Designed miniproteins, single chains, continued (4). Designs and how they scored, part 113

Each design is a single chain, and the fold is of that chain. pLDDT is the mean over its residues in the fold that is shown.

## One batch from the design tools (miniprotein)

Design m15918
Fold by ESMFold2-Fast:
Structure m15918 (fold): chain A 100 residues (1-100)
Amino acid sequence: SKKAELAKRLQKERLEFLEKLNELLPNLTEEQKKVVFELVDKADELLAEILELSKEEALKKIEEFTKEVEAEMEKNKLPQEVKDIFLEFMKRVKEIVEET
């Protein structure tokens, strides 16, 4: 099914995203780690919602969360490398939803 294909592709991107983030975690402060973990939890909630939403609704939620990520990264002065990993992940999630 399209839903099963979408779930598989999103899970693969999630695993690659988490692997890249885990490499940067030792370089972050405890406050920065807290922000990263909160954003990861919200990303996981978004991925679950995407599986149940229409394509148009999913794309809207992806755009809203991408803006939230950018705002939280700027507010909490997270390293550019962490911001780049999150933004690339959101870009890949959007592409997968658009293609499926």
Scores: mean pLDDT 89

Design m15919
Fold by ESMFold2-Fast:
Structure m15919 (fold): chain A 90 residues (1-90)
Amino acid sequence: SAEVDELVLELLKAEFGEELGTKLFELIKNNDIEGLVELLKSNPEALEAMELAVEEAKSNSFQPPQSLKQIAYRELIEALEKALEALKES
């Protein structure tokens, strides 16, 4: 949904900054896993931040989402986890 997409974009901008967050959002929205892998190889700081975000989310995965923002965060973390797995297999 457009509302969930907007929240995912804002979460990415908050974590990675305006430019990098917007690029990540476009790649995630298009399911461009190859583009995500290339971006992460070029931005080691973003890779570290993504790994930390995924680990934090896994540690707190016992709580069901209670809001659109929490649903957006879960969708974001699932997309980031998929990108990290693709990177490890590369």
Scores: mean pLDDT 75

Design m15920
Fold by ESMFold2-Fast:
Structure m15920 (fold): chain A 76 residues (1-76)
Amino acid sequence: SPRLEELRRLDEELRRLGGELDEAHRNKAPKEKIIELLEKFRRVLEERARLSDPEERELLDGVIRQIDEEIRRLRE
């Protein structure tokens, strides 16, 4: 199914970006690098949310809002 293949691709990309974000935190990367990774993660989550059922979509939208707040805090 094209939808299942796209979901798998997005989930793999989220795992990769999550790993990069964890590594950036461990290495005490500059906040600009953390923001870049969070913005990329947010974009992939939006794509994933569009393919989700309503229940999963609500949860993912909540995560996106939390990421947006973290980015705002980091930019201050």
Scores: mean pLDDT 88

Design m15921
Fold by ESMFold2-Fast:
Structure m15921 (fold): chain A 62 residues (1-62)
Amino acid sequence: MEELENEAKSYRELAETYQKLADEFEKKGDTKKARLYRAIASGYGVKADELEKKYQELKEKL
């Protein structure tokens, strides 16, 4: 359970980091990089959500 919680946290932090990078590139006018980093952030966010749900399911059953 500890591992799963830590992995979820790591993916959430990555999603936030890439979202911030996307916002910075958007402000700079680099729309291509902004779009790319938003897609990466979204991917990490989905993985974090999946791991969080799995962690909650295991926690509920124990």
Scores: mean pLDDT 81

Design m15922
Fold by ESMFold2-Fast:
Structure m15922 (fold): chain A 84 residues (1-84)
Amino acid sequence: MKEIKKIVEELKSKDSKVRLEAVKKLGELVEKDPSILFDEEVAKAFLEALKDKDEEVREAAQETLAIAVNKKPEIIKFLEEILK
């Protein structure tokens, strides 16, 4: 999906403001369909946002994770597997 590819690229941006907007957009998509986080490229980019240098990016990513897990708890186990 074209929008997801753009978000993944934005999550890898050197600009924290761009990464923050990408996390918020990802959160909107996760609210509609949390299964997008089962995509390995999306999951890896999202995990980097959870470890971001910028606190606002980390907080937005944590909020998105909470939404995803509330809708589909299996996401936590999948993300743990991607971390290894």
Scores: mean pLDDT 83

Design m15923
Fold by ESMFold2-Fast:
Structure m15923 (fold): chain A 68 residues (1-68)
Amino acid sequence: ARTDASALSPEELIARGEELLERIAKLSNIPKERLEKSIEQFRELVRTDLEGARVVLRIAEEELRKLE
C-alpha cells in the first residue's frame, strides 16, 4: 500500500525515522551501513528540506523491506 509521506509533519517524519532505526537495529547480523547513512541524511533534511526528507525516508523504508 502506498503511504503518502508528503502528508507527514516534521514531528511525524522524525517519529517514523526513529521507528525505522529500531527496525534496522533488529537486523543484527546484516550489513546496514547504507540504511543508517540514509537515516542520518533524513535527520538533516527534516530541518532543511522537508520534501527531501520525505523522499529519503521512503527510500530507506523500501530498502529495509527488501532486507526483510
Scores: mean pLDDT 69

Design m15924
Fold by ESMFold2-Fast:
Structure m15924 (fold): chain A 81 residues (1-81)
Amino acid sequence: SLEEKLFQALEDWASTHLSPEQVALLRELAERALERLKEGVPLSEIVEWVRRELRAAGVPEDQRRLAVLAIALMLQELREA
């Protein structure tokens, strides 16, 4: 499915830039973000929540910016499907 392909792409990207613990966190945040999107939470609110969670987990600013963008693009694709 498109969902499985996008989650795999996110994990592949994260595995080259983040620690294993941060990859696991990013996957969990992406799954929770998709659930919130299905519940009707606005995309902008979900993106802000992901950014705050990654900041709280100590993900550096450069990696955090890219991770937030990756999740936002993934959610946008799944919203349009």
Scores: mean pLDDT 83

Design m15925
Fold by ESMFold2-Fast:
Structure m15925 (fold): chain A 69 residues (1-69)
Amino acid sequence: AMEELSEKEREAVEELQRLIDKNGYEGITDEQLEELAKKYGMSVEELKELLHRLIQTRADAEAAARKAA
């Protein structure tokens, strides 16, 4: 679960999800984060925080699935 996000933050999160799905966490470059920051009017630090929240959410979902299996 995430806190309430602005419209631009939700769009940034969707694009980060696509990058994770395509390249994995290690495949996301600082240049890609900087480009997203400029596109959505956010800082790179804010995008890194959103990325960490996405990673944590996925880890929690995977842990829950493993426990249920």
Scores: mean pLDDT 73

Design m15926
Fold by ESMFold2-Fast:
Structure m15926 (fold): chain A 70 residues (1-70, ends at bonding distance)
Amino acid sequence: MGSKEEIEKAAKEAEKRIKSLPEVEEAKVTVDPETGEVRVSVTLKDGAEMSAETAETIREEYKKVVETAK
């Protein structure tokens, strides 16, 4: 139930936070404006394995965007 601007800001902040993680090469967070569906795409660095901490951070950031889009 956030405004379109709030949802877009939340998605961009989540993207930056995920991309700041040491194992992450690229992150994209998108929200479908019609359905509110949140999509997170993460590319890990070559030879990197996703740690439990990185996976937890990605889930928390996803949840924040979903809550903003409600």
Scores: mean pLDDT 78

Design m15927
Fold by ESMFold2-Fast:
Structure m15927 (fold): chain A 89 residues (1-89)
Amino acid sequence: SRPVYRETRFVGVPADASDEELDAVLAQAVASLEAAGHRITGVERRDGVERVRLADGFERELRVRAVITATTEVEGHEVEVTTYIAHPL
């Protein structure tokens, strides 16, 4: 079997963030991921409430404004990293 490894991250934005403010947060999050050696595979704008399980193992309701997908290598395994740009509810 070939296990698929996934990691979920979150970056907070204000509930009332404008598209311009969201673009700035997205640009910073992408730059941070690339500086850490991650390969960006997608950037998607959304606006909706999603239930997301975070790295602490708890599910939270987030108002998701954008999602960044990236890949990285950890201990010889490729890991898909999903970063939610969101406001916690």
Scores: mean pLDDT 82

Design m15928
Fold by ESMFold2-Fast:
Structure m15928 (fold): chain A 105 residues (1-105)
Amino acid sequence: SPQLKALIEQLKKLLEQAKNAKTKDELRQVLDQAIDLLQEQLDYYVKLAQEGDEKARQAAMTLGAQIVALASLKVVIDRTEDVEEAREDLVKLLELIIEQVEKIS
């Protein structure tokens, strides 16, 4: 899917931004951008799934799960004093998300 390949490249750029983030606000900005990008693709694949596309349904389920994971991590980051641990958690989650999106692309 050209759209999912473009998403992967955008997520890889956000991964590099996360690695360089020095504050919780910078980590939140990366998180919010990743959620927005995934949500845009989720909306597209939900529409195709409603028209009976089973592959689009599977893509929508995968994208939805990644959005939930990022939203959950955002709550954890908001409660932590350790910016370095928060950065490491976000980097690891973005790497896992990229891998999951590559499996459906």
Scores: mean pLDDT 90

Design m15929
Fold by ESMFold2-Fast:
Structure m15929 (fold): chain A 78 residues (1-78)
Amino acid sequence: MTQEELDELARRVADAIRAAMAALGVTPTSVKAFIREKDGKIEVKVEVTTPDPAAGERLRAAIQEAVDKAVEEFEKKK
């Protein structure tokens, strides 16, 4: 996978997380996605900063679902 493809996936993951949190009424201060490919597998690490840490914990499942869906959609197209 190229660096451009990894950057595009990182952007899509960050956007998906922001959209999922916004749908639940939470605005993150910062969303960072770190994407790497190892042994043909995509590894995703996400850092989300919010003024309410409790909201982040409550949204963990929604954030994970958004990440998984973004990765799946990206893999289907590449």
Scores: mean pLDDT 74

Design m15930
Fold by ESMFold2-Fast:
Structure m15930 (fold): chain A 94 residues (1-94)
Amino acid sequence: MTAEEAAVELAKKLGIDATPEQIREAVKSTPLDELEKRAEEAAKVSPIGQKAYDLARQGKADEAARLAMEAFEKGEISGTGALAIVAYAIHREL
């Protein structure tokens, strides 16, 4: 699963029907520092979320997305929080 695929899945669970292109454009239009702050705040409540954030900072977008999804599925972070971590990871690869 790519980071873009994870973002589409998370958006859908939040009631947003978005294509990978629409996700990429939304991420690209959001400042990196804003995405980083949102991701850091979301991650701090979950050990798995914190690891996902660290992987995103290392440029490991797909691994970061996988762990963000795991933290969301375990109920450790919100869907919005998981999407913030994944969006941050995607922006770092752009």
Scores: mean pLDDT 85

Design m15931
Fold by ESMFold2-Fast:
Structure m15931 (fold): chain A 74 residues (1-74)
Amino acid sequence: MKEVEEQIKEAEKHLEKGREAFKEGRYEEALEHYNKAIELATRVYKETGDERALKLELEASVEALKVAVELVLK
């Protein structure tokens, strides 16, 4: 399934970019990337039940929560 594989790769790319931005202190940019990863992964999981998508959604959600804490404490 080309479309599903592309969406999973795009979600993984956003998760990686979110992690990079977080390490650099770019919290708003990190949150944008994590939210993109969550959106894509959630969509793929609901459509296919692919466990890779579920894991991506959970990882991105946990990491987005860490960023949200930093933004609230600003």
Scores: mean pLDDT 83

Design m15932
Fold by ESMFold2-Fast:
Structure m15932 (fold): chain A 77 residues (1-77)
Amino acid sequence: GMSKEQGELYLALGVAYAKEGKLEEAKEFFIQALDAYPSQEFVPYAIELIKKLEEAGKYELAKELREYLKSKGLSDE
């Protein structure tokens, strides 16, 4: 459905922004992706972003994304 297609588009944007080092914008796109389509298949990408945020010292943003995943029942920890 459109929600899955929208989720995949936001996920692609989040991955692109993360590759450019724009981690805060990447987080926002990942949240939009999961809001549109809360899929377990998106979780590995979100976990990779959490690691990048922690490596960059952005611990509060990493915590927010981790808590968001838990709120959706999508945490793999």
Scores: mean pLDDT 83

Design m15933
Fold by ESMFold2-Fast:
Structure m15933 (fold): chain A 106 residues (1-106)
Amino acid sequence: SHLEEIAKLLKEAGWPEEYVKRLVETLKKNATEEEIEALLLLMKLARRVRKEQKAAETDKDTDEELIKAFAEELGISKEEAKKLLEKAQKAVEVLKPTMEEIAAEL
């Protein structure tokens, strides 16, 4: 399950288990399977790009680099990679209210 892999990545990033469960349930209820899969791929790629490029975490122009990295890693076109990034961003938008609630509790 893509949700189980996302939960694992969030736990490895230092998120408490209770908050990971809330984020995963929010995705399950409000995001499509395609958006969830795209988010998982983005999280895996972003972790790899961040490890290779220390500045990537602060650079606003990372979207073009992520699109290129998606295209190269998955063997897909730049246009298909852009659509995957857009689907992943929709999953992030679904998470924003839950993330704001968690931030208020911390």
Scores: mean pLDDT 74

Design m15934
Fold by ESMFold2-Fast:
Structure m15934 (fold): chain A 55 residues (1-55)
Amino acid sequence: MRRFAVVDAAWHLRVFDEDGRLVREERFDSPDALAAALREWFAEGVDEVRLDVPA
């Protein structure tokens, strides 16, 4: 796994590299904006998206 994205319950997107270092951090106001950003990151080689849902 080269890079992965994490999405939390506040539509807060965090993108990490293979070493677990934070590369990008963005907040979104809507799921549509988050989905558009995720599509761009998939195009740039993000292989996995993780959902960080509060317990």
Scores: mean pLDDT 69

Design m15935
Fold by ESMFold2-Fast:
Structure m15935 (fold): chain A 95 residues (1-95)
Amino acid sequence: TLSKIQSLLDKIREIGLRLLRSPDPTKREAGAQINKAVNLAQEGIEKLQQGDRDSALQLFQQALKIAQDTAKKTGLPEAKEVEKLLQQIIDLVQS
């Protein structure tokens, strides 16, 4: 449901904001990338609300790629958690 997807996105947003507020520049950069993924996923929710599931899936997949690239580059467990949460969103949309 859209409410479950929104709840997962809210968790991702919280992680991104915590990273952006970090004194660690690597965490701040990861937070900026996660915030970009959040914006794409929010557009994905808007597409779902419009009935455009295919565009929504494409946007969620783009968000997932950013999270995967960030996790690979930084090794941060927070980026791995965002990857997991975005995969859960994709699984819900495909159900």
Scores: mean pLDDT 90

Design m15936
Fold by ESMFold2-Fast:
Structure m15936 (fold): chain A 64 residues (1-64)
Amino acid sequence: DDALQRAGELAAAGRYAEAADVFEALAREDPSQRPAAVLALRALAAHTGDPAIAARAEALAATL
């Protein structure tokens, strides 16, 4: 999935907020990808320790 690759490239560049934006956009445009986007956001939150990204992951998870 090109969106997942793009988000991975943003995260590798330290652009974590933009990577999170890509995962949220993916979930919005394709509801079937919502569980995958939640897992990706949780992994990003665990990697960065950023509570703002963790909050975004849980907000998206609440829509499952």
Scores: mean pLDDT 81

Design m15937
Fold by ESMFold2-Fast:
Structure m15937 (fold): chain A 84 residues (1-84)
Amino acid sequence: DRIVEALERAAEELRKLGREELAEEMRRAAREARELSDVPVSDREVAIAETLAEAEVIRAKTKDPEEAKKKIAELIEEAKAKLA
């Protein structure tokens, strides 16, 4: 559920940024995640999926690759803190 929500949010953000192909990939991933809804996932697996989806949005909206890398590093540290 949380993984599906993260992928759907990423798809909407990417669509707003004009990244329609990447938004469709996120929507496809969300559909596949729904089909796997009966498979138990750990908090770590959920955090990884949420972080990867959000990282794609950061890359798409940040023009400077170095700035994007910095923001993604901060996102990873936040995810680690939530899992601690």
Scores: mean pLDDT 79

Design m15938
Fold by ESMFold2-Fast:
Parts: C-alpha cells; structure tokens; sequence
Structure m15938 (fold): chain A 114 residues (1-114)
C-alpha cells in the first residue's frame, strides 16, 4: 500500500538569527521512520520548484499546491543552499505529492526535483 500522510515526518533544522528569523539549513524527511537520502539543493532550484507548484495550482485548482510554492520561496529566501531529499528520496516525495494532490507524477517530479 502507498504510505499515508500519517507515515510522513518532517524536521526543520536551522539557525535562529538575532532578528528572530529562522535561516533553514536542512529539511529532513522520514517515511515510516526511515530517513530519505539528502543532498544540497540551491535557492535557484527551490525558486524553479515554486514556479512549477504555482503553475500546477493554477491548472488543478488545489490551494495546497499554492501553499507549497510559498513554502519553497520561503526556503529559497532563508539560505543559498539547503539540505533536502535528493535522488531516491526526491522520487519518494514526488510519488507522495502526486497521490496527495491528485496530480500527474511528472508534475510532482518538477515540484520536488526541478
């Protein structure tokens, strides 16, 4: 069976600046207690992913995709590079996103792997 949303855990790691802004260093994702493989993802890549998520929100009418685009832009604004799921981890996230938002896998891949 595909993993349910309840099987997904997300930990945000970062530095709290003197101005009270969280500078995100890593977004660690676990599925059923197993940590997804992570690598360095640039702010430019997150901005491209945010654009893909906005385009999908406009096409499919899902407000969760718009919120996801805003979250990707927030990550890009906080740091030049963030540790995030890559490779097989990014593919696992794309499958979960495709199922959660009822969008084509290729669209979900663009949102987490652009």
Amino acid sequence: APPAAADLEVDVHGELTADGVLRVEALEVRVRGRRLPMGRVSAEAFRGRAEAARAAADRYGNPGLRALAEFWDYLADTNEEILFPVGGGARALALLLSQAFDIPLAVAEAIVRA
Scores: mean pLDDT 82

Design m15939
Fold by ESMFold2-Fast:
Structure m15939 (fold): chain A 95 residues (1-95)
Amino acid sequence: STKDQVISLWQQISDLILNTVKNSPSATQEQINEIEDTLNDFLDQLRQETDPKTLRTITYVSLLRIHDLLKNIKVDPDSLEQLSDLVNQLLSLLS
């Protein structure tokens, strides 16, 4: 189902983000913890949601929140490209 694909892509995005920030020299442990908690909270929201319009809204809000949290963390170009590809795949499922 579309929801199962959204959850799968969000899990892949979350794993990539956490691996990237944990390996970043600019990320503090407090920033890593906040990002991990935020990713887990959004995953739980996505798993519980049954309305497609609300699922789309939660996904957009979660992506904006994660973007804000990552803006001051140094990320390698290859990880950014992979993250961008996964995000584009996720957004395409919701259009």
Scores: mean pLDDT 83

Design m15940
Fold by ESMFold2-Fast:
Structure m15940 (fold): chain A 97 residues (1-97)
Amino acid sequence: KVEELIREAIEAARNRDIPKLIELLQQLRNDPSVTPEELEAVLLAVGMVGIRILLEELLKKGKITEEEYEGLMKEIEEGLEKLREQGFTLIVEIAEE
């Protein structure tokens, strides 16, 4: 099911399992029920999830300030909200888990 593939792709992004992520993205691309717009939304959500994890690690390591972290996290939240406004609510809900 497409929903399960999306969930697995976002989870692979959280786990930094790049080979599995690429495999799942190829499965989504090859699914005839997945539109180019949906695939783009999944790629954007995957990117935002990966950046969130990176920002948390950089903050923990003292490589960025709390102010920089908060500003960048707000931009990610705004990006996810834009995807929700475009009708990609399920993708955003999975990314926020």
Scores: mean pLDDT 84

Design m15941
Fold by ESMFold2-Fast:
Structure m15941 (fold): chain A 60 residues (1-60)
Amino acid sequence: TAALQERLRAARAAGDLDAMLEALRELGVSQARLDEILAEPDLTARNEALTALIDEALAS
């Protein structure tokens, strides 16, 4: 878990969306939830939802 959380932090710092999504899936986030966030047409709302999800995953 700690290694996956560190990978997620590194991916976020690099702006690597693919690496962030992979780390989130490995941390147990469902593909359906990721798909809902990525389907959001408002980039600001999408980024806020993605940030909230990352913060939730890092707190687990």
Scores: mean pLDDT 79

Design m15942
Fold by ESMFold2-Fast:
Order: sequence, then C-alpha cells, then structure tokens
Structure m15942 (fold): chain A 83 residues (1-83)
Amino acid sequence: MGMELREGERLEPEEIRRFAEELAERHLELVLERNPDAPEEEKEAAREKVPEVAEEGAEGMIKMGAGRALAEAAREALDAAAA
C-alpha cells in the first residue's frame, strides 16, 4: 500500500519536492501531447512553467504538512486535465 510514509503519514520536504516535480513533469507531458505541433515559444513557455509549478506546489505542500491525500488529489487533478 502507499502508506510507507513517515510515522505521521507526512511526506518529508524532499519527498514532497519529488512528488511536485513528478506532477509538473506530467503536466508538461500533457501539454506537449495535446499540442505536439505547438509553436516553439509555446513549448518554451510550458517548459519554463515546470520548475515554477514544481517549486510552488512543493512549498505549498510543505506548509500544509502534506501527506498522501494531497499527493493523490494532485495526481487525480492532472489525470482529469488529461481527459
């Protein structure tokens, strides 16, 4: 089960940053998959947003003491965006 988190079921800051980066990468993949023929400037904008989204997400999750539930909600949001 995905409950191998620390005793408090909270992710460590490093784990949260990994989750945020994974989510940001998936977001980029969705953007590129939906827009393979997009102009270079649009692709550059999407790539530029990846580290910003990852950093913002990680910081937010750390502030909230985020654990599994928030990470799962974020993944579901990306899946919904892809649909």
Scores: mean pLDDT 68

Design m15943
Fold by ESMFold2-Fast:
Structure m15943 (fold): chain A 75 residues (1-75)
Amino acid sequence: AEESERVRRGLLEFIDNYLFLGEVTEEEAREAKEAVREGRRPASPGAQRLVNDSMVLLSALFGTSVAEVERLLRS
């Protein structure tokens, strides 16, 4: 429960950073954040890439696998 919430928070922070840097659209960021909060996959290719890239960064930061980050997100 706490680990899943830490993963969601970290992913939302990375998505917000991509948006702040102007690297993604507000629409892609919105869809990606909704998917992260709901523990589901985004529908659009842009939002899927954003979530996947954020998972890769979070897995590297925490010294774990992308698969473990995805498992915790979907818990």
Scores: mean pLDDT 83

Design m15944
Fold by ESMFold2-Fast:
Structure m15944 (fold): chain A 56 residues (1-56)
Amino acid sequence: SVSDIQQRADDIISQSEARTQEAIKAEPERADLLRDVHEGMVTMLETVTQREIQAL
């Protein structure tokens, strides 16, 4: 269902955000790179999620 697809995306984003914050604490010199990677993942996942919903 649409709700299940959206919930899965939201969970992945939340987990990625938490992992990114922990990674930045461990390696603060990599903060910009880690944020860029997270932002790229979120953008890709939002695009894929929207397409999956439209395909229903």
Scores: mean pLDDT 86

Design m15945
Fold by ESMFold2-Fast:
Structure m15945 (fold): chain A 107 residues (1-107)
Amino acid sequence: SKLLEEFKKKLEEAIKKTQQMLDELKGLSPEAQPAADIVQEILDLLQEILKDLSKWTPKVVRKLHQLIAEANQEMEKLGPLVESTYPLFGEMYENLLEATKLYSQIK
C-alpha cells in the first residue's frame, strides 16, 4: 500500500531524528542523562514498531506521547544546554504526527 510505505518512511525519519537527539544528549553533561534515558525508551519503542508494524496500537501511541511529554519536561529543566536539540525534537514529533495521520487512513 502507498499509504503504508509513506507511514513507514515517516516512522524511519522519526527514528533517525530520535537517534540524533540521543547522540547529542549523551554528549552533554551528566545532568542530561534523565532526558537521554527517556529518549532511549522512545527510540527502542519506535524500532520495535518498525520491525512489527502491528505494534502501532492506540495503547502504544499513548505510551509514545507520554514518553515524549516526559522527555520535553526533562529537557525544559536543562534550559539553554539543550537549545540545539530542540529542532531535532520538533522534527521527530512532526514525523510521528504525520505517521499517525497516515496510519488512520490505512486502518
Scores: mean pLDDT 88

Design m15946
Fold by ESMFold2-Fast:
Parts: sequence; C-alpha cells; structure tokens
Structure m15946 (fold): chain A 100 residues (1-100)
Amino acid sequence: LTLTVRTTSGEEIEAEVTEHPGKVEAKATAPPQTLSKGDRFSVSVLAKTKKMEAKVIGSDEMEVEFESSAEKGELAEAAAVQTSDEPVEVTITAVVTGEL
C-alpha cells in the first residue's frame, strides 16, 4: 500500500507505511518549517482503506484545529495552528491510520 500526504504548501510526501493484521499506520515527515502565530499547517490524504484517519503532530506550541476520518476514496484531513508569540522552526509529522 502506498499513501501520499499533501501539505498546506501543496507538497506531496510519500508516507512510510506499516501494515498490521487488519490495520495500517503511516507517517509522513515534512521538511522543517518556520511558523508564526496563527499559521496553520494542514494535511490531506486520499483514503485507500476504510476508516482512514489523519492527525498532525508538531511542536507543543501548536494546537490541533481538527482531525477527520474518511472512507475509501474520500479525503482524510487534519490541521494544527501555531499559537506561540514567537516564530518557531518545527518538523511536522502527519500520522495516518486505517482499517484494511
């Protein structure tokens, strides 16, 4: 199974996929980015399995705006917003899980 995650900038990252009995987990790590207060980082992935969920993991200074799930053929999306008063350089990881 190949999963590609699209980021806020329109960059497409091929995820590192791990398959387990009945489920899949995938991680896509974005290049380091400098984010200012109010900057939003979002990811989307075309669901290739059932009940696919997307999550964004960044710094402790980012608040999750939303996380969504999708059925096969739909987009699973997640977003987080930088809340620190100072710009921060952060490496953001998109985590995707689904049922096989």
Scores: mean pLDDT 80

Design m15947
Fold by ESMFold2-Fast:
Structure m15947 (fold): chain A 84 residues (1-84)
Amino acid sequence: MEREEKIREVEEELRKMIEEGVSVAELTEKVLEYEKKYGEEIVEEALRRLAEEGYPKAQRVLVNREIARKLIEIGEEIDKELAA
């Protein structure tokens, strides 16, 4: 309920920014701000909905987030291997 309202608010704000022509970097900064305010799950769902609507910048932010998570995982794996 309240979760769905938050997802829609984030989705609408991000859609507005994309339509205004903000860069992927600016969109990424706003996504990080919303994660602090609403939480990661809410923002990720909003981005997925925008990507499904065909917004290439939303898709790019999602891909960049997945790459960042993978890089963190790889870094942790390397640290564990070096410690062993």
Scores: mean pLDDT 78

Design m15948
Fold by ESMFold2-Fast:
Structure m15948 (fold): chain A 61 residues (1-61)
Amino acid sequence: MEEELEREIREALGRMAVSVAKLAIERGKMTPKEAAEFVKEVSLKAGLSREEAERLAKEVE
C-alpha cells in the first residue's frame, strides 16, 4: 500500500518532467535531445528506475 503510493508519486513527478520538457521544446528552450536527458535526470532523481526514466524520456524523443 505505501509502496504503491510512493510509486504513484514518483510516476507523477516523471510525468510532470515530461510536460515541462515538451513545453521547453515548444518554446525553443531545449532541443528534443536535451529535453529527453532532462526527463531522464529528473526521473532518476525522483527515484524511478533507469527503465522507467528511459520510457518517459522517449515520450519527448
Scores: mean pLDDT 79

Design m15949
Fold by ESMFold2-Fast:
Structure m15949 (fold): chain A 105 residues (1-105)
Amino acid sequence: LIVTPSKNVIPYLDELVEIAKKNGAKIVVVGLSDENEIEKLLKEKLEREYSDVVHLVLSENPKAKDRTLALGGILVASNNDTVHLDPEIAEEIAKKTVEVLKQLL
């Protein structure tokens, strides 16, 4: 399961982890950087409670840690709206996500 970090997901994260454990599944959370309030909160919670089932993918690119990048944070593909990531950050995140998935399969 791949999950994008958002304020709406945090209240259900415990339930998602329980469902994943029951099904022998892993959760991959794809975020931008640990400078984001949501991603920082998730990082702290994941390191303490969910390290066995949740894997966090964050960018190490300095541009991703710039809090003024209002539009560069998340690749959200929907039928109605698509936010395009900076190509460098998108490539880094894609490579890290593939590496994590290969280790989990």
Scores: mean pLDDT 60

Design m15950
Fold by ESMFold2-Fast:
Structure m15950 (fold): chain A 87 residues (1-87)
Amino acid sequence: SMEELIERAIKALREDLELAEKLLKETTDEEEKKLYEEVILKAYYGLWLLEESELPPEERLRRVLELTTREELSEEERKLAEAYRKA
């Protein structure tokens, strides 16, 4: 079902977040830190899309999948991700 797909996506993003935050703390490489920070922000934006956005369920999943093909979040998406991270 669509609900099960959303629950799986949330679980996957939460697991990716935990791993990325761990790797960020362990690395001393500045380029790796930038990559992990981007992964963390994309994961928080994805979680916001799935958990809090008013979009239809299928649109939420589509937008989360599109994040995997983009290099960076937009400025608006980044601000929202940072706010959700702090919540």
Scores: mean pLDDT 86

Design m15951
Fold by ESMFold2-Fast:
Structure m15951 (fold): chain A 93 residues (1-93)
Amino acid sequence: SELAELERRLREWEEEAREEAEKLKNEELIKKILELAEEISRLRRELGEPPLDMEGLKELLEKYRDDEEALKRLLATAESERRALEALVAARR
């Protein structure tokens, strides 16, 4: 029936919209991780340590581009590391 065909197309559109929303969310997580990595690299330089391997990080993020939970864990790890480095820099001032 025409109704069954319409229902099929609506489900296909809903699935496509869900996949696009997940992709955009993951892209935002990747952006935040990269911004934190740049800040971590700056803090590491203040401590006399080498900056992060940004190219290696980009390759890792590309590997996990479709894994929201892995990206969230990486973000949490980066935020924790930044806070620890900020505290260490402050303690040395």
Scores: mean pLDDT 85

